# Designed miniproteins, single chains: the designs that were tried, part 47

Each design is a single chain, and the fold is of that chain. pLDDT is the mean over its residues in the fold that is shown.

## One batch from the design tools (miniprotein)

Design m1606
Fold by ESMFold2-Fast:
Structure m1606 (fold): chain A 88 residues (1-88)
Amino acid sequence: MSSIREKQLAEYEERGKELQKQLDEKKNEMDEFIDRGNEAVTAAQLEGDDAWGQEVARMEDLVEEKSKEIRKIEEEYNRVKKQTNELK
């Protein structure tokens, strides 16, 4: 490969690793919101407190937000992977 292609390949591979790290972080945050939502559902069933219903709704909104963030990062990750493959 030319030195220019080697540099571009290395840059895309580094970007891909950073995007994968971001995906892992956002997926972990989403899982935390899902777990908190599930705990709130369980607490609502056990305690009958309306406040838990509000927490469930809040967690659902946060999961939707994180899902959108994950989708955008996945799109960029797929683009970087395509660029990496094009340079091979």
Scores: mean pLDDT 81

Design m1607
Fold by ESMFold2-Fast:
Structure m1607 (fold): chain A 94 residues (1-94)
Amino acid sequence: MSLQELLDEINKETGTNIYLSYENGTSIVFRPGETIEAEEFLKIEDPTERAQIGKILIPEDISPEELLKLIKLHLGEKLTDDPNSFMYKEPKKY
């Protein structure tokens, strides 16, 4: 799975804006159905539509698997209990 395909799948599951910042200073925002540059995202006039979970710092060459782990960690409570979802949070039995 490509990085873009993974981000599209995560977006379908969460329905939320995810702010990705690369270590080189480039930033993109993953929105429902699209990915846009951070500057374009900040031009959205409705603050509710501009709401985001937070800013995730990622290395330029991050693998899709490691990016998914970082996104799941950052989303926390937004993870689903559906084991067929990319956003599945396994309940670790203690």
Scores: mean pLDDT 56

Design m1608
Fold by ESMFold2-Fast:
Structure m1608 (fold): chain A 75 residues (1-75)
Amino acid sequence: MTIVFTPEDAERLIAAAEKLKSVPEPLTEEEFRELTGLPEELARRVFAVLDGDGDGRVRRTALEWLARQAAEMLK
């Protein structure tokens, strides 16, 4: 799946991945939203993509992967 972010959203995801280096995993959607600071609708969409198994939880590694994808868009 392809996700398109604004540069600001991409930078927020990269910063969030850095902050999550020592945070316990997995994260719920609420925790993910609080840590990333993304708007509710965007956080929900991003979370759904990262939560591929539908477990309602996402790992830091998934957020790091998405942040790398967003950084690739910024180029």
Scores: mean pLDDT 69

Design m1609
Fold by ESMFold2-Fast:
Structure m1609 (fold): chain A 78 residues (1-78)
Amino acid sequence: METFELKKGEKKEITLDAPARVTLKLLEGDYVALLDENNEVLIAVKKGQEASVDLPPGKYYLYAVGDAKVEVRIEPLP
């Protein structure tokens, strides 16, 4: 579990070396999305929301619409 502070329009890279469940919880801000390498939205959260997605290994990006604080949990899949 890690908390990230993102600025408006910031893309933060997240690299998965193995299949994992990624959970986002938006603590502050209006909207944060998790994008794949083609900028496709995989999941998105609004203030107070939590969402999870199971992902294969690869590069992903956190994207904030406005300044935001997001909690990210990455759990290896069995």
Scores: mean pLDDT 83

Design m1610
Fold by ESMFold2-Fast:
Structure m1610 (fold): chain A 56 residues (1-56)
Amino acid sequence: QPPLVELEVVAKDGSRARVTVPADATPEQIRAAFEEAAKALGVPLSEVEARVTRVR
């Protein structure tokens, strides 16, 4: 099993959401995770930035 990475998605207004993806996730899976986080925060995808941290 590949390790999981935690993505912290931060909107420009400072709101945050967390999603986890496999470290070997496809670009489509990563994009989908960002889209869901942006929807949860109520902002367009273009107004979020992501930080990636590894989880044990």
Scores: mean pLDDT 71

Design m1611
Fold by ESMFold2-Fast:
Structure m1611 (fold): chain A 64 residues (1-64)
Amino acid sequence: SEAVEAAARAGGEQARRAAAEGREDQSLKANLMGTGAVIEAAEGMSAEEAARLARERGEQAVKE
């Protein structure tokens, strides 16, 4: 739960920054894909690791 919350905050922050810069579609995609990946991994992951994974997954989604 704490890992999922940390991932959601990290993804939400990244999405908010991208939206402020005019990248609204990419920000939504980054937030959703990043958070989704961490939900599956959260059971064995620390909050810090979950936040990092969510950010990396979100960045990959935007890159694509």
Scores: mean pLDDT 64

Design m1612
Fold by ESMFold2-Fast:
Structure m1612 (fold): chain A 65 residues (1-65)
Amino acid sequence: SEEFEQQKRDSIINAAKYLIEKEKATKEEVLNFVKEMADIFNLSDETREEVIKEVEKLYEEYKKK
């Protein structure tokens, strides 16, 4: 269901945020993580694209600091 897709999306985004803020992960490392998690969760192409976009924005905001 759409609610389960949203939960998966939020989990990936929160984990990516942790990697950026606490683990000092590079953009490449974070995006590779997101792509792997999207594959594991069998996200739709639309949801995958949306999650990647959100994580890219989070990384840019963190970098701007």
Scores: mean pLDDT 81

Design m1613
Fold by ESMFold2-Fast:
Structure m1613 (fold): chain A 88 residues (1-88)
Amino acid sequence: MAEEAIRLAREAAELMLRAAELYARGLEGDAEAVREAEELGERALELLRRAFELAAADPAALAEVRAIAARAQAEAGAIVEPALAAAE
């Protein structure tokens, strides 16, 4: 169960980064890339929610899932923030 939670969190992180890359490209005028990024982002959030649910009773697994999520959010933000600033 703990290993499964961490696996799902890692999969969610990969999808979040891919979504961020597509979203940054979409801000250049590709509406389809924005739509694909939104779909991947929603999928990533669903996987991450399940990872937290599976890790809820295991403090060590929960800490690892939180760390993976925080790192992925920071990396995704670093990809998207410059593109958002340029779109203003």
Scores: mean pLDDT 84

Design m1614
Fold by ESMFold2-Fast:
Structure m1614 (fold): chain A 57 residues (1-57)
Amino acid sequence: MDKEEALKAAREAAASAGSGARAAGGMGLQDVEKHPDDEEINAKSGKGAREARELSG
């Protein structure tokens, strides 16, 4: 994967994580939101963005 594509993937992961949190709150899925799935999404979005940054930096 090229640096540009890695950066795009990280950006999409971050956007998806934010959208998911909002949807869970609005739908009343509080128990689901508090589970490791929320941590997993946050961790992978942050990791992806950081890796793309290091590749470019």
Scores: mean pLDDT 56

Design m1615
Fold by ESMFold2-Fast:
Structure m1615 (fold): chain A 62 residues (1-62)
Amino acid sequence: MVTIRAPPENAEAVRKAVEALEKAGFAKLVSHTDTEIVVEVPSEKDRKAVELAARAVGAEVF
């Protein structure tokens, strides 16, 4: 699992990016709050795609 954290002002943009990645098959949304999104990634390659997309919208990945 991967945890994505963003300021509340960026949370909507981060959520939209994660939803797009889920539709493309790179991640599965597990849970989200105003500041934290948790996803399952099936492979190391998919994890890298999630990290790049999250950072592009101002989020940190743990």
Scores: mean pLDDT 76

Design m1616
Fold by ESMFold2-Fast:
Structure m1616 (fold): chain A 89 residues (1-89)
Amino acid sequence: AEEIKELGERLVEAAKAGDLEEARRLAEELLKLGKENLKDPEVIEILKETSERLFQLAAESKDPELSELLLQIALEFGALAAQGEIEMK
């Protein structure tokens, strides 16, 4: 959970900096670890929070390429979190 939280924070920082390559790399790492730990409620909450933060950053971004990337990542994280919630009923 701590590693996933740190990756989420680094991803948001990369997004704020407009670093598309770093944001994509961190998103891929976070998705991989998230899938492996999807039964952890803390991991589901981190994915939800990160998704919401990236969605907000996408809406606020003046760079269309960054906005599109962040929206895609946010949707992927949101879908993964929803899958985890369904399985945890």
Scores: mean pLDDT 81

Design m1617
Fold by ESMFold2-Fast:
Structure m1617 (fold): chain A 87 residues (1-87)
Amino acid sequence: AKEEVDKLLEEMMEIAEKYIKDEELLKKIREIAEQAKNSEDPEEVLKLISEMGSLIYEYGKKNPEVPASAIYEVMKLTGEIQQILRS
């Protein structure tokens, strides 16, 4: 479970690094991802992943340079992580 969550989280980070040009936002997203990787509390990881997904989604909605497919992929990855942590 943790290995699979970390892999999906890495895929979310690849999308964020590729498309997000706001360095302060990207730094915050990196910090959230690091906290999620280091947390042993599933509820904390769920909260962090939800926050990370929301930040990327909001950025994509405001920035037309981000393809809709990338935003949908982040939402899908966020949902997959949440499903793993709740199962």
Scores: mean pLDDT 83

Design m1618
Fold by ESMFold2-Fast:
Structure m1618 (fold): chain A 80 residues (1-80)
Amino acid sequence: GPPPSPEELIDEARELIGRYLESLPVGEGLPPEATEAVVAIAERDYERLAEAARTLAEWFERRGKEELARKLREIAEGLK
């Protein structure tokens, strides 16, 4: 099919980050990388989201979340 639009990529990032936030214990703070991505999504800043998604993908990869890291990298590449 056609490549995803920037708006579709933002919606996908919002869903992925939302699922991550739902998995955090009550009272846990957001890592700086996740906070940056959430702000970029809210402001629909495509370039900022691409950079935040790349950094967040590296953060998840270091924690063994390979599938989530892969999806975030795909979002970052699509927003270039």
Scores: mean pLDDT 73

Design m1619
Fold by ESMFold2-Fast:
Structure m1619 (fold): chain A 112 residues (1-112)
Amino acid sequence: SLLDKIEEVIKEIAEKHGYKVEIRREQVGDTERLTAILTKPDGRKLEIEVVFVRQADGRTRVFIRVRDLDGSPIPPEAQRIAARVHARALAGQPLTEDELVEEVKKIVEAAL
């Protein structure tokens, strides 16, 4: 599934950089959510959340959120990529599956 691909790329990038990764998935009604907690070698934690919201018209909107759990600023590039994904969702021009996987890769790499 798309979430399986997203989970795999997050794990691959995190492990390549020596980070620990915990993935949690939840589905409640029309909302499916993947939360990744990345623990850096210094013990600091980063949260990446990918949210899929099914609309009444059968379309799915995607939102990506990046948060530093220790309160440090997120790198501007990671925030810019996440904002771009959100803007496309609001404009009714969602990313394709392959485009979304690539944007997740870019966000994770920029945040690390």
Scores: mean pLDDT 80

Design m1620
Fold by ESMFold2-Fast:
Order: sequence, then C-alpha cells, then structure tokens
Structure m1620 (fold): chain A 90 residues (1-90)
Amino acid sequence: SAAEEIEALVKEEDLPLLEKLAREVLEEVVEMLEEGKSAEEIREWLLEKAEAEPLPAVRKLLLVVAELLKEALETLGKEEVKKVLLEQLE
C-alpha cells in the first residue's frame, strides 16, 4: 500500500520468500560477473528490477544490493566479489 510505513516493509512470514529471492538475485549476479558484465551493467539491471518490483521489502533489498555490489566491485574487483558471493551461496 502507498501509505505503508518503512517499519512494515519486512514481515516475519515473508522472510523465507525474501531469502529465496536474495539467493536468486545473488546467483544471477554471479552469472553476470562470469559473463564479463561491468559493475555499471549489473547495477543498472538491479535498479531496473527494483523499479518493476511491487513489494517494498524486495525493492529495498535490490537497491541495497545494487549500492553494496557497486562499492565492492570498484574496491575489490570482479574475481574477489565473485568468490565472496559463491561462498555465500554454499
């Protein structure tokens, strides 16, 4: 709802769905990194996905991932970020 407060973005009942979606997003980011996509291309994809997302909690997740991934890729590089994401998916 348009009047929904930020504190209501994450519900306990939605945690399994959010965890599944987070995993799917991380898997897709790993695939894009393996394909040689730039930090900017991956960020643009995450922002587009966030704009199309109707669930506020999922939209917020995508926006946070976009900013963190950009910083990590610019600081650590593709190979190190890919390694960290693969370890998280295990």
Scores: mean pLDDT 72

Design m1621
Fold by ESMFold2-Fast:
Structure m1621 (fold): chain A 71 residues (1-71)
Amino acid sequence: SSGVNELEPSGEIEPERRRELEQRAIDEVIARTGATAAESTSFPVSDQLLVLVALTEGPEAGKLVSVAIPV
């Protein structure tokens, strides 16, 4: 619930960092649901941006089905 310092060069995020974030989001979703999140496993094949949104609003497996780019 607090803003930590983050490095962002004029609005472009490092790909390595993005993977870490999406990886965490997916892991959380799967761990929380296990059954429903099973469909989310195909997530990374569609778009990794989906996991980014899940991370911000707390991984609610059912919410990882749309594409929403956070700030």
Scores: mean pLDDT 47

Design m1622
Fold by ESMFold2-Fast:
Structure m1622 (fold): chain A 66 residues (1-66)
Amino acid sequence: SAAAELRALWARLRADPEGTRARLRAEGVEVPDSLPPADPETGLTAAQEEGRILLNRWARHRGWVD
């Protein structure tokens, strides 16, 4: 399922951020050259904010956004 694939991607991004970024770029997903800033309003760290951005881009890349 889409949800299971997104959970797996998030787990992989935490375990191997550089390898996961390289894989996403190879798949044609736009990955920023630097980490996004931490979000002071939500309390999310830079890594968590990157995860949100990349998971969202992967979902759009796969056509899962309705």
Scores: mean pLDDT 79

Design m1623
Fold by ESMFold2-Fast:
Structure m1623 (fold): chain A 69 residues (1-69)
Amino acid sequence: GLPAVEVTEEELEEARREIREALKEEGISEAEFERELNAVRPGMTIEDYARDVAQARKAVELARAQAAA
């Protein structure tokens, strides 16, 4: 599975901002997006999604840092 990495509050806030901006650009409300998330994964919130996004980015950055020698 995806590696478990710790994300900072700053990284989480950045992910939240990007998600909100993307939703605004697409004309989708936060409530509508959260309903869509719940249809796929019951109980999932925008915060849970933001955490998943931040963790995935962190994991990719760490992998690239290790490979870029």
Scores: mean pLDDT 76

Design m1624
Fold by ESMFold2-Fast:
Order: structure tokens, then sequence, then C-alpha cells
Structure m1624 (fold): chain A 87 residues (1-87)
């Protein structure tokens, strides 16, 4: 599906940006992933990817990770969730 592929791609880009210390860029990619998932609400993998990405970002920040590292964690979680098999 287009949405789950987009969420996975944006998640990967968010992880790369976060690892490079570019927190604002990582957040922009997570926002783009959310927009892609909202365009196809029936795509469960896209929705799960975004949900896990935002949860991982929030938990990372609450745990005191540097913002960029929390962004990278969010991106990694979004890609992993979006790549889960259908059901």
Amino acid sequence: SAASEAVAAYGRKAEEAGRAGRYEEALAYLDAAQAAALAEPEDLAAGVGVGLGLLALGVGRAAGLPEAEAGALGGRAAEAGARMPNL
C-alpha cells in the first residue's frame, strides 16, 4: 500500500535525521508519515507505524534521551510498524 510504504520511508528518514542530530528534520518526517497514514485510514500497517513512532518519540523524551535520539527512535519504530504484515 502507498501509505505503509510512505510511513516506512519517512520513518527511515526520521531515524537518519535524528542520528545526525537534526531533531526538527526528524519531526518533519514523522509529521509527513502521519499525513500519509491519515490519507489511507484503512491501511492498518501505516496507522500502527505512526502510532509506534509517536509513542517511541514521547517515551524517549520522557526518559530523558536527547531530542535527536528520541526522534531517531521514533523513526525506527515507525518504519518497523509500517513493515508489519497485514491482519
Scores: mean pLDDT 87

Design m1625
Fold by ESMFold2-Fast:
Structure m1625 (fold): chain A 68 residues (1-68)
Amino acid sequence: GPLSESEKAAVRALLAALGVDEATAEEIVAAADRGASAAEIAELLEAAGVDPETARAVAATFAAMAAR
């Protein structure tokens, strides 16, 4: 389901810590909020310069947030 406001804030904070720029972070937050798969979120993270192993781990966490 859709992310809560506190979950969106948590996702933004994690993306900022990874060095993801604000515009790309908002794209990833929007994808997670729409229920994008972990694979799709990982692809967006990799496109933002996050390494594939970190991208997959982080994407799984974001997808799990949307599943709550």
Scores: mean pLDDT 81

Design m1626
Fold by ESMFold2-Fast:
Structure m1626 (fold): chain A 100 residues (1-100)
Amino acid sequence: STQDQIDQLRQQMFDLQSQHVSIVNSYQQQYSSGSLTVDQVQQYRDQLSSIRNQVRSIVQQMSSIQGPDSPYVQQGQTFVDGIDDSIDQLQSTIDQLQSS
């Protein structure tokens, strides 16, 4: 049913939010330890890019089912924007490490 599809997409979104928090926490711990390498930051960025693409897909599917005015579509778009900000910060860290 349409509701079963919505519930599945919501569960997938929740799982991706949990993964995002885990990745950011791992990055922050590595950053504060001073042991962060360019390769490690690139791995975190690639993981976030993968999550972003999956969230974007869920948002598009949810929008097709519920329309763009759905709170879940709006929340998902906010999450995409937040991931993009995180990716930009990781890119800045890569640039800083490479210029050192």
Scores: mean pLDDT 88

Design m1627
Fold by ESMFold2-Fast:
Structure m1627 (fold): chain A 68 residues (1-68)
Amino acid sequence: MEELKKRVEEVVKRADELANDPTASKEEIQNAVKEADRMAQEAREAGLLEYADKAIESAHKLLVKLRK
């Protein structure tokens, strides 16, 4: 599952970048949330619980930013 771990890491990195970017559009943030949720589900199904948790944390950071 090396490729799945890599995708989760990429999603986490993108989410951190968007969370710190005041110019990020709501659409970009919403798309990143969807990707993070998808990766969390795939990681959970594969038994990679730590990676699922990382993806969920990334989605949560982005959802907080969407509130404003």
Scores: mean pLDDT 80

Design m1628
Fold by ESMFold2-Fast:
Structure m1628 (fold): chain A 115 residues (1-115)
Amino acid sequence: MELISLLTQFPFFKDVKKGLEYFYKKAKEIIPTLSEEEKAVLDFWLDLFAHALKNNIDPKVTNEEKLRAAAALYILGKLLDNKRAVETAQSIIDELESEIPDLVKEIRDTLKELL
């Protein structure tokens, strides 16, 4: 599924604002076209992705990449009404504020503009 591929690649996008705008546009275009079964698969995959990010399963992921991944998870969680994904993404963003405060501010400002 295109959204899963996009979500896994997004953390490596260098321009955060343009990356989030592109991701949001694609998610808004694709989600309404999904069947109930495809939405259920995406929802289940978001739960797994949220768990992986929260538990730092990949030790090679930087704080910046983790923050971008959390922002993408937040967008999908909001669009799919997945409260668990939204809450997990918000928790990760809040935890990273002490480590990378300027980038957290940029992400939060961008998410406010989009959502």
Scores: mean pLDDT 79

Design m1629
Fold by ESMFold2-Fast:
Structure m1629 (fold): chain A 97 residues (1-97)
Amino acid sequence: SEEERLKKLLEEIDEAYKNGPEALQQLSVKLLSERAPKEVLGHLLDKVADYFVENEEDLEKQIKALETLLDIARDYGLPEETIQRIEAKLEEVKEKL
């Protein structure tokens, strides 16, 4: 079913997140280039945003990464909820400057 396919893609994202930044980057390039379902891309961008917030100690680099993810989310027409979550993370990081 489509639900089973989506579940597998979401699990691949979670596994890539655990395997580190190179695996997550490779999967990101693949899923974006293949125009994966918006639900999958939303989950991908949420995990990439979490990765930068948790692992990038340079606040300016975190801001640049989150701004890039927002641009990608808007370009791919991702759900407003995904955009709002990334915007909230970006605002929180900006308040730490």
Scores: mean pLDDT 81

Design m1630
Fold by ESMFold2-Fast:
Structure m1630 (fold): chain A 94 residues (1-94)
Amino acid sequence: AAYNDGLLAFKNKDYSSAIANFTKAAATGDAIAYYGLGLAYLALNNYTNAITAFKKALAIIPSFAPAYANLGSAYSALGKSANATSNYAKAAAA
């Protein structure tokens, strides 16, 4: 329920409700819910919380290429070019 509610909120650009619902879903250790949480934070330009969420997704699924790609984008937005390049390379290798 919480994950699907998060997806619906995200689709409707209700990022606050998306964050609340993905946070509830992620509490059970769901990597895809952490990924959704990261995407919602990216949409709000909250790059620091997006990075934390994507790293938690990768702690559960280390081969999850989309999380590396979006980590690269978040680091790039913060001007951290070396971290961005490293994560884009990991996305391409996964």
Scores: mean pLDDT 87

Design m1631
Fold by ESMFold2-Fast:
Structure m1631 (fold): chain A 73 residues (1-73)
Amino acid sequence: SGEAAAKGVRDALERSPDGTATAGQVADEAYRHGASEKAAMIAAQAMLEAGPDGTADREGVEKASEGAIKASK
């Protein structure tokens, strides 16, 4: 679900000491929380769009979370 993906996105950011997360970390955490493959990929895609190197700061992480929640419809 998108809620599970959003939780995964937040957990990835929380484990990062510099307040950033990678698209791969987001996808992995979303899947561990029971997100569908589609929701996890949408979250990862939003992270890639937010950062030039596939990392995102706090704003990008929040954007990815919102996208994942929308995908859960």
Scores: mean pLDDT 68

Design m1632
Fold by ESMFold2-Fast:
Structure m1632 (fold): chain A 62 residues (1-62)
Amino acid sequence: ASAEQAAEAAREAYEAGARTLAAAIAGGMWDSLGPEAGRYVAEAGGVSPEEARRAAEAGQHG
């Protein structure tokens, strides 16, 4: 999976008001590609790395 494509998807989700979806996308990238990719996607989606990790732990994989 491309971290750049996930970052764009997370940003669009956040702009649409779907903050939980943006966090879930970032959390999925954190679990799949590691903390660097997860942080990159979280920043693009307007959510914190902590929110992304919490979403991953809650089982809301994007």
Scores: mean pLDDT 74

Design m1633
Fold by ESMFold2-Fast:
Structure m1633 (fold): chain A 74 residues (1-74)
Amino acid sequence: MKRLARIAVKEALLEFGFPGWLAGRIGEAVADLVGKLLKEGMDPKDAVYKAMLSLGLPEEIARKASEILGELLK
């Protein structure tokens, strides 16, 4: 799950013009927080969205990452 969350976040950030190295670093930070939220019983898509918002990322990017994760899970 953490690997898929990292991929989804990185892809969303790349679509919004973030450079690959920065998108990768943010993806790792979000994936770590997602891991904690998943242990609390949160849905993976909600966990990615909440993690990104709590780290100060815009709602539009958080929403896109959540959508990409949904596609990767199906």
Scores: mean pLDDT 83

Design m1634
Fold by ESMFold2-Fast:
Structure m1634 (fold): chain A 97 residues (1-97)
Amino acid sequence: NPELEELLEMLKLASKGSDVEKGRKALEWLEEHKDDKELLEELARALAREIVEEEFEYIGEEGGKKLYRNKTVNTILNQEQVEEIIEDLTKVLLESL
């Protein structure tokens, strides 16, 4: 969804303080769609994925499973464990929206 991708970039730029006007437009869009639970869940999942993917680096495969290293705490997780973190963060973000 290109509209969702544009919204994610606006929220990312606003969170870093680099574009206040884009942040305002993103908040207006969220307010207009606040009753659309399915759309908000998709947005929360996309945000969670972007946040988690920025924190993990792909390092290879072992036993047919993709392995990722956390950039901050240097922990190694497989793809299934990374997807579980994305799901957990999605739930937290949905409770905050």
Scores: mean pLDDT 75

Design m1635
Fold by ESMFold2-Fast:
Structure m1635 (fold): chain A 81 residues (1-81)
Amino acid sequence: SVEKAKEVLRKLYEKIVEKSGKKMDEKEIEKKIEEILEELEGRAEEALKEIKEARPTVTDEDVKEQLKAAEEVLKALLEGK
């Protein structure tokens, strides 16, 4: 569902903000989440396939975490359709 996708994206953005040392307000995070969801809505199946194929080849732990979060977002979008 879109709500589950928003939750995963929000958690991902909170981790990015925490690691960057930047302070972002709730409205800024919410706006970025909505922009990403709109962009992904038309290509969710293709993007999910690309991430699943790429993830086993990645050795960087931060990139692995980001790809896992992206996969969860895309799965939630596809399950909501």
Scores: mean pLDDT 67

Design m1636
Fold by ESMFold2-Fast:
Structure m1636 (fold): chain A 75 residues (1-75)
Amino acid sequence: AEAKARALLNAMKRLAVEKAAAGEDPEVLTEEDRAALAELARSHGLDEAADAIAQAKTFREASLAAVRAAQAAIG
């Protein structure tokens, strides 16, 4: 459970680094970014995190959803 939440957080960090390297604002999530992260969360059984990420307007909101999923998984 925690390892899956950590995988999601690592994927989000990589996305932010890649966006910054491409000259994009890493705080701004596109529909494609949200869909990819939500699908990754669902593939790990983090359905509540996936739903929250799909509705997130910013990277901060999506990151908070992933952190909350990690907290729920470990207590």
Scores: mean pLDDT 77

Design m1637
Fold by ESMFold2-Fast:
Structure m1637 (fold): chain A 57 residues (1-57)
Amino acid sequence: MRVRAVADYTATTPDELDIKAGQELELLAVVDRDHVLVRLADGRVGRVPGSAVKPIG
């Protein structure tokens, strides 16, 4: 499922990813209430806050 970043986010732990507002990502899984697992266009996988991304159809 494709999602779009609605805000910039800087990773604070090694399991998180840096994302920029407007970036398109692949949503892989919901990890918990506050975090989702996503894949970047370069193939990297990691966590970002669920509030930082929105689904795109």
Scores: mean pLDDT 80

Design m1638
Fold by ESMFold2-Fast:
Structure m1638 (fold): chain A 63 residues (1-63)
Amino acid sequence: MMTRLQRLMEIEKLTQQQTAEILGVSQSTVSDAIKNDKEEYVSRIRDHLVDEGVQALKEAVLN
């Protein structure tokens, strides 16, 4: 059964490398988080995506 982090990565089309860059951790840490279904990382990714979406909207409106 896929963990929540793995499903989020599939929906958002994120690689383990991109996820690691977003979280500021190594790819090995992301792999461990996927295996151990760490909801904390799911929340951190969602918060980052919301922030990026806001920044993209600001760029589109103000530039």
Scores: mean pLDDT 73

Design m1639
Fold by ESMFold2-Fast:
Structure m1639 (fold): chain A 80 residues (1-80)
Amino acid sequence: DVIDELVAALVEIQGLTPEQAELERRALRAIEELDVERVLEVAREAGDEPAEDEETLREKLAEAAAALPALVAKHRAARA
């Protein structure tokens, strides 16, 4: 699964804890689904609220979601 591979890469590059890796996986899935409320739930579960308002967060999620297919394609091409 692409999300699992992206999370594994983040763990390797940034040294995330298992708990942080699980939150990141949930966040990436929510971004892929454009589920703003699920992203906010993950942030609250982590003990932090995003500093940005919901409108700005929604814009950034749309930008991230639009970038996901290209990032996924690059990751698959690198592994192929």
Scores: mean pLDDT 66

Design m1640
Fold by ESMFold2-Fast:
Structure m1640 (fold): chain A 66 residues (1-66)
Amino acid sequence: SYLDQGIDYIRQGRYDQAVDYLTQAIQQDPQNVRAWTYLSIALGKLGRTDQARQYSDQAQQIGQQQ
């Protein structure tokens, strides 16, 4: 899946590729909290700190809405 491939790219330190795959995962399932969380991590590793924080907040909001 896009989520699994994105996570594998994070493990490899290939954060640009991780962002691409995790963005596809979110487009397929916007309720996928894990995809938002890992995308936040990848963006943080790329130094895109404000965007990472926004996506982390989105993951928290979706998780709390059940």
Scores: mean pLDDT 86

Design m1641
Fold by ESMFold2-Fast:
Structure m1641 (fold): chain A 92 residues (1-92)
Amino acid sequence: EAAALAEAARRAAELLREARARLAAQLDLPPEKRAELERLLEEAIALAEEAARAAAAGDVEAALRLLAEAEEAAQRAGEIAREAAPDGVLRK
């Protein structure tokens, strides 16, 4: 259902914003790594929000493509966070 997909995409964007706030509070990253992490999280949030709009418009194919791109950006951000705090700082 396009409506269900739009709701899922909005929830994904909310979770990504919460993750971004949590990581900013918990990680002491070098400036270059922090900038990269923030950029990737902003990209993932923007893509999830675009996916929600596409789904609301009934464009399920575009919504799924945008969500896949958001997931890729979020995974890259997670890799940076893991590299900075693999042990004892950030629990997965």
Scores: mean pLDDT 78

